# Designs tried in a protein design run: designed miniproteins, single chains. Part 24

Each design is a single chain, and the fold is of that chain. pLDDT is the mean over its residues in the fold that is shown.

## One batch from the design tools (miniprotein)

Design m863
Fold by ESMFold2-Fast:
Structure m863 (fold): chain A 84 residues (1-84)
Amino acid sequence: SEAEEYTKKGIEAYKAGDYEKAAEYFEKAIALDPTNAIAWYWLAKAYKKLGEDKKAQEYLGKAIENLRSLPLEEAERLAREAEA
């Protein structure tokens, strides 16, 4: 999907050290699918790298909220993937 493509581009930009561009891609992914806990988590990581600690904490909260809306098994799997 287009949301998945933006998440992929965001991760590639993040790994390249372009945290501002990564944040833009993750914001586009979230605009298409605001329930995507993984995109919220990566957005939080990008803002943490940019020194925007308050935004990073806010977006991490959004990731946790969206993990809570999932079945327990799926939420646990995504949490493990985020830690890896």
Scores: mean pLDDT 81

Design m864
Fold by ESMFold2-Fast:
Structure m864 (fold): chain A 75 residues (1-75)
Amino acid sequence: SLKEKIEELKKKRDELVAEMNRTSAEYDRLLAEYQANPEDEEVRRRYWEALGRTAKLVAEYIKYLFEIKDLEKKL
């Protein structure tokens, strides 16, 4: 049913939020390392990789928010 689909999407959203919280801690550490050593090529690479991962998770989160809102409008 539509209601079951909304509940499943909300569960996936909550799981994604948990993953975002884990990755935000790593991102904060890498940002601090990058700010301390901006010329360190390895630190820069790791920071850009973490930024990319964070951006992807945020995009997925936004997608779930829109899908949930669209389905709730049909309820």
Scores: mean pLDDT 83

Design m865
Fold by ESMFold2-Fast:
Structure m865 (fold): chain A 67 residues (1-67)
Amino acid sequence: MKPTDAEIYLALGEMYIGLGNRLEKLGRVEDAKAAYEKAISLYEKALEIDPTNEDAKRNLEDAKKRL
């Protein structure tokens, strides 16, 4: 099964959250914020394509709490 564009954006957002978490632990606060902002944009794109995606909604809320 080929992932939908929404699933691709969701996966990319999750990767940026992982990067942000790692950068935050290293004290690279501004780099971590940039990674979380990228994740937010990607989750917003996923929700633009599939507004009913519960994972994208939850991950978007969690990412916003990180800023």
Scores: mean pLDDT 83

Design m866
Fold by ESMFold2-Fast:
Formats: C-alpha cells, sequence, structure tokens
Structure m866 (fold): chain A 81 residues (1-81)
C-alpha cells in the first residue's frame, strides 16, 4: 500500500506540472499495482475508478474535499483485500 501511495503522489505531481506523458505512465503503473493488490476483479476496477474520480475532482474541478473523500474510499478497498 505504501508503494501505491507513492505512485499516487508522483502522479499528482506529474499532473500538477502538466507532464501528461509521465502522468499517463504513472497511471498505468497504478492500475497494474491495484489489480495485483486486489484479487477481486470487480473491487479492483471500483478502486481504479475511485482513484480516477479523485484525480478529476482535484485537477479538473478543483474540489479538494471530494478528492480526499474519493481517495480514502479507494484506499479502503485496497486495504481490505
Amino acid sequence: IEELEKLYKELEEALANGDGVKANELWKKLEELIRKLVPDKEKAEEAIKLFEEALIAKFGNGDEELAEKLLKEALEIVEKE
């Protein structure tokens, strides 16, 4: 999970810097890691969607409160599996 949090922070930094190539690469790594950590495919895809929605909330809409909530929900799925 620490590796997942590190990848997510690196992805946030890439997005904040406008580095779309690095952001896309980090997003694919995050998806792969989530699918490895969450053996239930349905829950893995739900967690991935929540991480994506958290990034959209923060960088697309400027809604940091919603982003924090969605990130917490995604991490809870990963931690329980």
Scores: mean pLDDT 81

Design m867
Fold by ESMFold2-Fast:
Structure m867 (fold): chain A 60 residues (1-60)
Amino acid sequence: LSKEEQEKIIKKEIEAAIKLHEAGMPIRSALQLLRKSLEEEGISEEDIEKAVKEAEKILK
């Protein structure tokens, strides 16, 4: 994946995690699902950690 495609995937998965939390999923579960989805998409560990941290800031 190009860097641009990775950034789009990360943004979409963060938005999905936020919507799941708004639907009643606990923050911990939403962040865990976000991490797993990004791993399945082949996103690097460094970028996954950045995405999870960003989503956590939004959800808190």
Scores: mean pLDDT 82

Design m868
Fold by ESMFold2-Fast:
Structure m868 (fold): chain A 59 residues (1-59)
Amino acid sequence: SDEIREAIRKALDSFEVPFDSVEAARKDPRYRAAVELVARELGQSVEYVERIAEEIIEE
């Protein structure tokens, strides 16, 4: 949903996670922190949030 995508995008921005590539983001500990934070806030699995975050980064 747009709400989940927007929450993830804002988290990636606030943690200063690079949008260069999914591979680069996955190596950054801020990426994991952002994903875990959003997963907890939205009551979603980390795996689900990672999937949406990858779509955002690949845009």
Scores: mean pLDDT 77

Design m869
Fold by ESMFold2-Fast:
Structure m869 (fold): chain A 88 residues (1-88)
Amino acid sequence: MKSLPEEKIEAEIKEALALMKIGVNRVILENAKSKDEEEKRKLLEEVRESLEELREMAEEISKLDPELAERVMRGVEELEEELRELEE
């Protein structure tokens, strides 16, 4: 049970940062739809790198709070699907 204040704070901060990063990347993907081919490629590459970092963040969170990690991973899976649709 995550009853220690430090563990609780760490897990919640990591979740908040991960969800914020997912949100930012969703905005990047939406903006990419209206960009030219060169700019679009750069934005898609940035999102791909962010997906790798988000998976690492989810793994770290899972050691502190598996429920919060699952929430982050759902967002990662949704973001990856949106990216895949834009990559063809």
Scores: mean pLDDT 81

Design m870
Fold by ESMFold2-Fast:
Structure m870 (fold): chain A 83 residues (1-83)
Amino acid sequence: MSPRERIAALATAALINFAADTPEGARRGRENAREALRLAVEAGDMEAVRELAEMLRLAAKEARNPEVRRAAEEAAREAEEVL
């Protein structure tokens, strides 16, 4: 799996976990989002960082569970701080 494919897979996994709207989904989604961000930064793929931040902000707005909303907001903030 290429670095770009791995970043996309982890970003997708984060969104799926946040969409589950459960405390476990919040935890796994945050882990996946942080790993995606780490790999994107290491690759110098600032477009991937920007897309990740936008997707995480949308996930936070759509979240019904407060733990999921907080996890997605924190992950979005971490990605935005890199930009």
Scores: mean pLDDT 87

Design m871
Fold by ESMFold2-Fast:
Structure m871 (fold): chain A 88 residues (1-88)
Amino acid sequence: MKELFKKPSEEQREIFLKAVKAIEKYLGDKVPVSSLAAIILLGTGYLLQGKVDEAIKAIIDYVRELAEQGKISPEDAKKLIEELEKLK
């Protein structure tokens, strides 16, 4: 089946790029590069299935886990989650 991996639309790619920019804005200097890469790769997996809303949700869930583990401040996590929720 040649359509097993649905390519994201231009609109879905733009939404995901806005999410990546928000992640870099709030977390770029505050967490290890490996954590940023993990968040972006997780979202990219959903985006490659044409599921940008699920990509954003997965990123939000991972940001919450980082805050629960004390790896980012609750304030930065809240601001990032609020920006990501506006992209849905």
Scores: mean pLDDT 75

Design m872
Fold by ESMFold2-Fast:
Structure m872 (fold): chain A 93 residues (1-93)
Amino acid sequence: MAERLLERAKKAVEEAKRILEYAKANYETLTLTQAIGLVLGAIGAKIEAELVLKRMKELGIDNPEAKKLAEEAIKLAEEALKLAREALKKAKP
């Protein structure tokens, strides 16, 4: 049951971690185009994690692991988005 939602939650965490690691390493040196891409990536990761939680609620699926991972992905994506917005402010044209 809900194997697809658990897989989506796992991928959301992996993607959010990847985006956050990239943001931490590069946010002070990104071009404007790269900074915009990072903002969009972080927003996309957050939306995917929120959709996992919404779909679980709509289907009445109680999977604590998937819920925990999706919530972790949202937190990581929000942290990445804060850095992405800072990168956008610092970005060179």
Scores: mean pLDDT 83

Design m873
Fold by ESMFold2-Fast:
Structure m873 (fold): chain A 62 residues (1-62)
Amino acid sequence: MEEELLERGLEILRESEQIENPEDVAKIIGLILRAIGYIEEGDLEKAEEALREAEELVRRAL
């Protein structure tokens, strides 16, 4: 399950390469790093919430 969340984060990061606004990219990267922090703490639910927020930002920025 941790591996699936990490793969999801990498996919979000790859999608962010299409975003022209550096502030949006920075926010997305920040959320991915926060999700990794939650995975390290064993809080997979909060990690998923952070990734969901990153996915929403990608959708809005594209």
Scores: mean pLDDT 81

Design m874
Fold by ESMFold2-Fast:
Structure m874 (fold): chain A 75 residues (1-75)
Amino acid sequence: GLDAAQERGQKKMAVVKAAMEGSFKGEEAMIEAARKKGEELGLSPEVVQAVVDAVKQQIALWKERGEEPSPPAPV
């Protein structure tokens, strides 16, 4: 079966959910929520960091499309 992959996926999704909920309270709260949930679920710090980075990237893209104009840097 795919039990290990399914369990890992569920744990990662729980960390993503915690990070997303924390993100409404700020970046520091997002990182803390993700780390706490990852530790609770026995995920490695590297996996937790990858989830945090992915959530940050996704939030940045949403903000970029909504409100944040790229500065025109003439090169």
Scores: mean pLDDT 72

Design m875
Fold by ESMFold2-Fast:
Structure m875 (fold): chain A 68 residues (1-68)
Amino acid sequence: SYEEVAELASEFFEMSVNKEPVEKQLEKAKEAIKKAKELLEETGDPRMKSLLEFLEELLKGLERSAAA
């Protein structure tokens, strides 16, 4: 659902603000991306496409930080 995706994205942002371990942030971001991708495939909603692209960019940033 849209509410579930929004909740996961909000939890991810809160974890980032609270400086939670990068591993936990990556796990939450991947979960949010998975749910957004599933909802996009089901609905074709452009809001989900925009959110998915944004979350994927943030995930790439975190993965680069973890690898450095």
Scores: mean pLDDT 78

Design m876
Fold by ESMFold2-Fast:
Structure m876 (fold): chain A 62 residues (1-62)
Amino acid sequence: SAAEEIATLEAVIADLRAERARLEAEIAAETDPARRAALRAEVDNLDAVIAALERLRAELRA
């Protein structure tokens, strides 16, 4: 059902947001500019995935 699909998406989005918070904490502790840049790229990739899943969730709610 759409409700079950939405619940699954919400769980995945929550997990990805937790991973994003972990990466932001790593960035805050990282002193190497190259490693910070790599971690920022991972955050950017996660943000794109989260945005795509949020759009899919919105479509299922429509």
Scores: mean pLDDT 90

Design m877
Fold by ESMFold2-Fast:
Structure m877 (fold): chain A 58 residues (1-58)
Amino acid sequence: MLKPLSKEEVEAERERVRELWAESETDIRAGVAAELLLVALAIEGNEEEAEELRRELE
């Protein structure tokens, strides 16, 4: 079962999302993967971090 992520783990996942989002300009699959990771962060109880990252990417 999933535990809520620590702040350190959240930051690591946010960095991965940023990397995948950058790749989405050349690979649609990378963009989909980034969006799924953002949704996973929100579901895991890190909604504020997910929203901040989403605003940063836009």
Scores: mean pLDDT 71

Design m878
Fold by ESMFold2-Fast:
Structure m878 (fold): chain A 116 residues (1-116)
Amino acid sequence: GTVTVSGGGTFKEGETLTLTATSSTAASGGINFWLHGPNRPPELLVKNSSTPAGKIGEKGRASGSGSGTSATLTITNLEKEDTGVYYGGPVGNDLSATTSAAGGLGAGEGAQVTVV
């Protein structure tokens, strides 16, 4: 199905960001989350709804919880480089093959986040 992410807006550096992903169809493996920042490629944040990934996840700032129909992404201690569009997609999406910024399959509308 198509995954839509909501909860974007303008945030201050050091705040906590919480985003919700909803899927039109259940994804058996859960939801993957990506960040597409300005002038940089998409970066994986959380895979399988709950497993931290990428630079932000490896630093312990990204976490996820939920199911294949609804999942929550949390980013703690926001940094200015966390600015960008946050996308979700069903598990099975390969970041190199299926990103929303590159016409990715299963990724819907993202949440725009600005950190000031």
Scores: mean pLDDT 74

Design m879
Fold by ESMFold2-Fast:
Structure m879 (fold): chain A 63 residues (1-63)
Amino acid sequence: KELEENLKKVDAEDPETAKKLREAIEEGDGEKMTEVLKEASEKGLSKETLEALRKAGEEAVKK
C-alpha cells in the first residue's frame, strides 16, 4: 500500500512527524495534515521525507 510505504519513510527519519500524520489521517483533518507538513519542512527534514509526507497526505485524501 503506497500510503503505508510513504509513512514508513517518514517514520525512519522522524517517528514523531509520522505519528502526527497518522493521527491527522485517522481524524480526516486536512488542515492538521497541512500543519504536519509545514512543521516537517521547518524542522529541516530531507527532501525525500517531505515528498513522502506529501504523497501520504495526498493518498489519504484520495482514500
Scores: mean pLDDT 77

Design m880
Fold by ESMFold2-Fast:
Structure m880 (fold): chain A 57 residues (1-57)
Amino acid sequence: ARVVDLSWSAEEIEALHAAEVRLIRRELERGEISAEEAEKAVADLEATAAAAKAAAA
């Protein structure tokens, strides 16, 4: 539903997803998170982005 002023388009969802994945990769590179945590976070983002894009289509 697009009733809130912070509703996201498919393009915005993809941009956010790309930015979040990039941040997770940098955190892993800096040793701030474990490889296991990074893998889970990326998988969770992929699932969320796919579901959001399916809903937006």
Scores: mean pLDDT 72

Design m881
Fold by ESMFold2-Fast:
Structure m881 (fold): chain A 62 residues (1-62)
Amino acid sequence: GKEEKEKLKKEIIELGTEFAVKYLGMKPEDAKKAMEELVKDLSEEELKELLEKAKKLIENVK
């Protein structure tokens, strides 16, 4: 439901922001805005796929 979609967005924003700050040297504010823009128009299914891919990539990068 809508609540699950909101939870997925938060998790992706947190993971993406942390990755961008640690590995890309982005400012936390800029990274958060970029992640918020990325997720705002995505469907629940697209958010699930993005989160799964992001977790796998982070696990493989160290």
Scores: mean pLDDT 79

Design m882
Fold by ESMFold2-Fast:
Structure m882 (fold): chain A 55 residues (1-55)
Amino acid sequence: MSEEEARRMAEGAREAALALGFSEERAKQIGEDVYRAALSGDEEALERASRAAGG
């Protein structure tokens, strides 16, 4: 996955977490986890991070 795609996915996850009532700090952490997982190709980690964001 490209860095641009990973950043878009991470930002979407952060926004989704904020919409679900998570704190800004937690939403940032979720976004960072999604970004790292997307870049590493770790599909299991990406699923876990996305699930935490409510997606």
Scores: mean pLDDT 76

Design m883
Fold by ESMFold2-Fast:
Structure m883 (fold): chain A 84 residues (1-84)
Amino acid sequence: PSIEEVTRLIGLILRAIGLELDAELLLKRGDLKGALEKYEEALKLYKEALKLAKKMGYEELAKLLEEKIEEIEKKIEEIKEKLK
């Protein structure tokens, strides 16, 4: 993998973590819609990171990202149910 690909991968993961933390804060504040928007943004970045990790052959990281994506998708579904 190139240094550019490694830098992009790290940047995607750090940005996704930040959005996930923002979503957790919004949930604690009772802002379900705001939390949903932040989790959906985090999900997009985690999915981009997963594609890049797989391309780079980082199998262990790819597995962790797949688990994180599943976790975030479940949280999104739970929030959507609460908004009905």
Scores: mean pLDDT 89

Design m884
Fold by ESMFold2-Fast:
Structure m884 (fold): chain A 88 residues (1-88)
Amino acid sequence: MEELKELVIKLGEEAKKVLDEEQKKKAEEYLKIIKENTNAEEEVQEALAYLAALAVGAEEGNEEARKVLEELLEKMEKEAEKIREKLE
């Protein structure tokens, strides 16, 4: 399961690079909630916050957030498939 953790961190780093100022503020709010409700490692908590900010931005009608989220979901699906094949 270390591979899944590495995947989440990597996708979070990609999300962080493309977040605008408002999305970064949302990520900070989500990070607070994540820290209050989980003892995951800081890098994983940050990654989840950035991914949540993209997902919410896309849902709220931010077209750029939607495009980036779609690209990251595609990368996640490809990497998850590789992990699945390795575990089979």
Scores: mean pLDDT 74

Design m885
Fold by ESMFold2-Fast:
Structure m885 (fold): chain A 89 residues (1-89)
Amino acid sequence: SLEEKAREFRERVLALLESDPALTPEQIERVKAAIDEVVEEGLKQGLSLEEIADRMLRAVVRTLDELGVPDSTRARIVAGLAELRKELL
C-alpha cells in the first residue's frame, strides 16, 4: 500500500540519519518529528509516494539547517538521501 511504501522510505531515511556519527540523538528526534508531520499530512491529502518522499527530503534538509548541522555533514546526508530516492523510487 501507499502507507507501507511511505513507511518503508521513512525507515530507510531514519536509518541513514542514525548511521551518521555526526548527528546527536536529539537532532535525529527533531528530524524524525518533521518527517512524521510530512508523512501524516501527505497521506491525509492523498499525495503520491514521490510527492511524499520529496516533501520528506525537504523537511530533513530544512531541519538539519535549522539545527545548525555543518555543511559537510548536510552534504553527506543529502547525497545519501538522493541515493535512497533513486533506489526506492
Scores: mean pLDDT 86

Design m886
Fold by ESMFold2-Fast:
Structure m886 (fold): chain A 71 residues (1-71)
Amino acid sequence: KEALVARIAALLARLAAEALAEASRTLSPEEVAALRARLDAHVAAAVARASTLSEEELRALLAGLEALAAA
């Protein structure tokens, strides 16, 4: 279970980093810092929620996130 939660956390962090990289092209440093804080909070909340799921639910969630990341 812990390995699945860790993999979900890593994938969410990578997606957040990609979003921040894109945003940094047009936003001010202050706006990027605010977005980073919001994304970090959302990722932390999502990981905490994921830790309450079964291994089957975690595998389904991971597959969905991997499909989303590949799009």
Scores: mean pLDDT 79

Design m887
Fold by ESMFold2-Fast:
Structure m887 (fold): chain A 73 residues (1-73)
Amino acid sequence: MTAAELAARGGTLLRQGRYREAVELYREALKIDPRNEGALALLLSALEELRRQGLLTPEEAKLMDEVRALAKE
């Protein structure tokens, strides 16, 4: 499965409210292509949704900081 396919699947999961499953698919996409800007943006969106619902874990918060640092470059 390509990084683009994983990112598209993650987008579908976000629409279904399956935020943690979407996060995992975006993480897998970034293992294949660490500079996939679409996957980075969508991963941030998924983590932001978890934060708004009060469900964000400390590990997910660290991941969000890491993704923000990568996106700034």
Scores: mean pLDDT 78

Design m888
Fold by ESMFold2-Fast:
Structure m888 (fold): chain A 69 residues (1-69)
Amino acid sequence: SLEEAKKLLEELRKSSNPVAAAGAADLLKLIEKDPELAIKGLENLLKSPDLTEEERKKVEEAKKLLEEL
């Protein structure tokens, strides 16, 4: 659901990893207005080597939740 995807991005926004936090903040602005563009943003974030395994799993889950809309 959109609400669950937003919750995962809010958790990522609180990360001490600036790549994850900044990426999540930008995607939260897009998620309600343009879910397709948000999915592309999540794909780009997944290309970052700087994500932890836990952060990567949250990004993948958020992408899956948006694809199910």
Scores: mean pLDDT 82

Design m889
Fold by ESMFold2-Fast:
Structure m889 (fold): chain A 80 residues (1-80)
Amino acid sequence: SVLDKIFEVVKLAIEAAESTDPAEQDKLLARMEKILETLTPEQQRAVVEALRQIIASATDKPENKAALEALVERIEERIA
């Protein structure tokens, strides 16, 4: 379902932001991009909104917050 795809993208973005292994980050980001390619711009905006809520309420680590913000910006640029 579309909702399952949105949750999977959000999960992959969080895992990528929390990862300390560049090779693992690349794999997670590649999986995220494959799912994003199957989503409409409107559905990709739902992912952005979910990630922005997570950034606002869930991350206290500056590095992880910055990484998630960069991923949000990347998805927004993809939609534009």
Scores: mean pLDDT 79

Design m890
Fold by ESMFold2-Fast:
Formats: sequence, structure tokens, C-alpha cells
Structure m890 (fold): chain A 75 residues (1-75)
Amino acid sequence: SAETKDSLVSVIEEAIKYMLATGQYRAAVEAVIEYLRAQGLNDLAAQLEEQMRKVRSPEEAAAALRDIAAQIRSM
């Protein structure tokens, strides 16, 4: 539903705010991966996990999360 998509995107947006404010991105992204898996979005969780192997900064992590949020919006 639209409400479920909005809830998912909201969680991702809060993670982005947190990591850009604190510089702490690894734990925030791991929490998002776990949340996606809990919601049954295993393909998106695996995609984000793979992207994290290449991420070296909060800004790169935020870009990966924004891509995941855009994919959720497109469902």
C-alpha cells in the first residue's frame, strides 16, 4: 500500500539524516538492511548490502539509501 511505502521511505530518510549529521553510517545502513529484510524486501536488502562493500563515506551511503528509497517509491 501507499502507507507501507511511505513508512519504508520514512525509515530510510531518518537513517540518511542520522548518518549525515553524525558521520556514523555503517550501523545506520545495517539497521536499514535488517528492516528491509523484516519487511520481506530481501532483494533490496541484498542490493544495499552489496553496495555497502564499496561505500567509504556517509555521503556515499546516503546516495545508496536514496537509490533504495527511489526503488521503493517505484513499486
Scores: mean pLDDT 85

Design m891
Fold by ESMFold2-Fast:
Structure m891 (fold): chain A 109 residues (1-109)
Amino acid sequence: MKTIDYAIEAARRLGREDVARTLEELKKAIENGDVTPELLRKAIEAVRELAKQDPSLLGPYIELLERLEIALEGMEKGIVDSKEAADIINAPSVEAARELLKKIQERKK
């Protein structure tokens, strides 16, 4: 996701190495289909901290946060696995992420 790449770059420019590392871990987990609820919670916190320090990218950060929260909701409900969570985060929009969660839920019922 290009938004996550911008977030990693912004975190590094702001000297937020912990935020950058968390987002790099998330990016790797998305690529490998190894996303966990624990990592999603850490990533959500990291993006929130970044949004507070860099309001110029607030819109992209909100869109990324919403997709991360949708993936976390699905995983916490036991509906979404690690690979499906990656697909939700990689969705082209928040609306597409919500539709994907709905379709996954319908397939497992």
Scores: mean pLDDT 82

Design m892
Fold by ESMFold2-Fast:
Structure m892 (fold): chain A 122 residues (1-122)
Amino acid sequence: SLEELQERARRLLEEFRSSLTPEQLEILKTKPLPPSIRDKFADFLGLDPEEVSLPEFLYLLSQLSEEELEVLGKLLDIPKEYLETIINNKEKIRELAERLAAGELTPEEVLLELNELVMESR
């Protein structure tokens, strides 16, 4: 159900946050989600838009099952091509989330990498 997916998403994000150093938690505040997804994702979690970050979003996408990703993709209007790319590249998406949280990548670099993965899948 949607409610079960929401509860699982919140638990997965709490797990991610608990794995980060205080310095990395501050870095999350500098890595916002694109406006097109931010408000919908925050609403899905029952959070304010400023409380959600790109590393947390990517980590969540790397941990969800294919069926859960299809439900989330419809709720957030994620294009099918991106959703299929995420499903086929979960470990890479997790790596991008961790590197972004570590301050090793910018949001712009992550979006470029995601677009390259989508193009490679064509």
Scores: mean pLDDT 84

Design m893
Fold by ESMFold2-Fast:
Structure m893 (fold): chain A 78 residues (1-78)
Amino acid sequence: SLREQGEELYKKGLEAFKQGKYEEAARYFDEAGRLFTESGDPRAREAYANAGLAYYKAGDWEKAEEMIRKASEEDGRL
């Protein structure tokens, strides 16, 4: 299911983040957020928030801001 795929990607994001692979972690969290949004899972907000933090740590401030905006949009949907 989309939810199960999102959970798998979220876990991969956490592992990449733990290893300092911030750009890779951000991509996993962003994709997990998309899958959670499509499945109506409220974890989409935290996935996008974590993607934003990961992009910030990777030095990609433009993508970090984009992810924070997506997280805020999910709050408005819930």
Scores: mean pLDDT 87

Design m895
Fold by ESMFold2-Fast:
Structure m895 (fold): chain A 99 residues (1-99)
Amino acid sequence: MKPIEVSEPTLTKIGENTVMVGLTIRGVQSLDEAIEAVAKALGVEVVDRSEPREILDYIATSVRLRGFVPALNAEAELLLVLLYDPETQTVTAFGFARK
């Protein structure tokens, strides 16, 4: 099995229909693997992604995801920004989910 370490996702309800999302995953070898690992950790599917951009030492992208979000007790759309660090093989994902 691939040694991927997932932080406990932070899901903070900030409105009746909105949740703030944050998580960090270590041991990912590429941005594509990072995107898949984030989707798996949240139990959602990838809908779309933006063109990756290199920002300092990071590769950044925006990912649109969709699936059931327990904190909302509903199917929701998620828009997350991912910052992938190839040196540490770590991705930090943050954004929002809304139903």
Scores: mean pLDDT 83

Design m896
Fold by ESMFold2-Fast:
Formats: sequence, structure tokens, C-alpha cells
Structure m896 (fold): chain A 92 residues (1-92)
Amino acid sequence: GKTGTIAGQVVDSATGKGLAGVKVSVLKGGKEVKSAVTDDGGLYTITDLAPGKYTVKFEKEGYETYTYPKDVEVTDNPLLATAVNAALKPKS
């Protein structure tokens, strides 16, 4: 199809271990178009995204909200996922 994929891992910034239960939101023009939740290893995959530039945001209770600092480019190449990784900081 004419769609692409964003995938990656979310870790705890203090321990480097994968964080389960992180909401990963993909936004275009400030509107959420798709989301996923990380698994026990902190891994997520978001498929069926139209090609273009997106903002990716990571949210988990007890952690500071993290917005990926660069535009995330999604292509329609079926052999390539755009890798977006994050480290979440615990709330002080």
C-alpha cells in the first residue's frame, strides 16, 4: 500500500530498560492521527501512515511527556520503517 511505518523502543532514562505501557502518539498539524502502546520490552510499531512529516509524542504516568525533537519523515517504502526511539525521564 501507499503507507509507511514508525517503530522503535522507549526506555527509562535512569535504567536504560524498556518501558511497557507508554502511549506513543503520531501527530500531523497538531492532531493525533494514530497511536500505539509499548510492550514489555518497550517496543512499539505504528503502521498504515500516509507518507509525510509527523510529530511523535511519548506519554506514561509517572514520567515527563517527551516530544521527539525532530520531524519524523514517513515514506511508502515497504522495506523500511522510520526508527524513533525515546528515553523517558521519571517525574521528580
Scores: mean pLDDT 86

Design m897
Fold by ESMFold2-Fast:
Structure m897 (fold): chain A 80 residues (1-80)
Amino acid sequence: SMALERLRRLDEEARRLGERAREALAAGDYRAAAEELARIAELTREAAEIAYEAGLISEEEREAGLALAERLRERARELA
């Protein structure tokens, strides 16, 4: 399905961003790590909405995903 393909691509992108964030953090580049984390937050929000619209997750799971995305965005702001 298109939804599963979109979710797979978002997961692949999030994995790459996570690797970049880890490398940036190890190098002491907190600004770069914050930018990558903010992008992961956006992907997390998008994935939750796509999964919910496709009927793959409950309303409660969608709300949890959106709350996680907001926490990741807050952590990114604290690092920058």
Scores: mean pLDDT 89

Design m898
Fold by ESMFold2-Fast:
Structure m898 (fold): chain A 80 residues (1-80)
Amino acid sequence: MVEELEKKGEELEKEGKYKEAAEYYLQSGMHALAEGDYERALQYFEKAAEMYEKAGDTLMAKSIRSAAPGIVEALKKAAE
């Protein structure tokens, strides 16, 4: 369940294990997308990018942040 993945990400974030936390937040986003909860998925992807940045993986953070606006625009256009 998405909630279990989110909690694991939060635990890892509190431990300073930012890369591992980012991986769990990415999985949370993927599961939210599969459930059709696009807004929640975007929030998880944004959180994952933040965690990668804190882990020093600036390239991965940039990649995720670059994808997030495109997903938002696609969702807004599909909803219209």
Scores: mean pLDDT 79

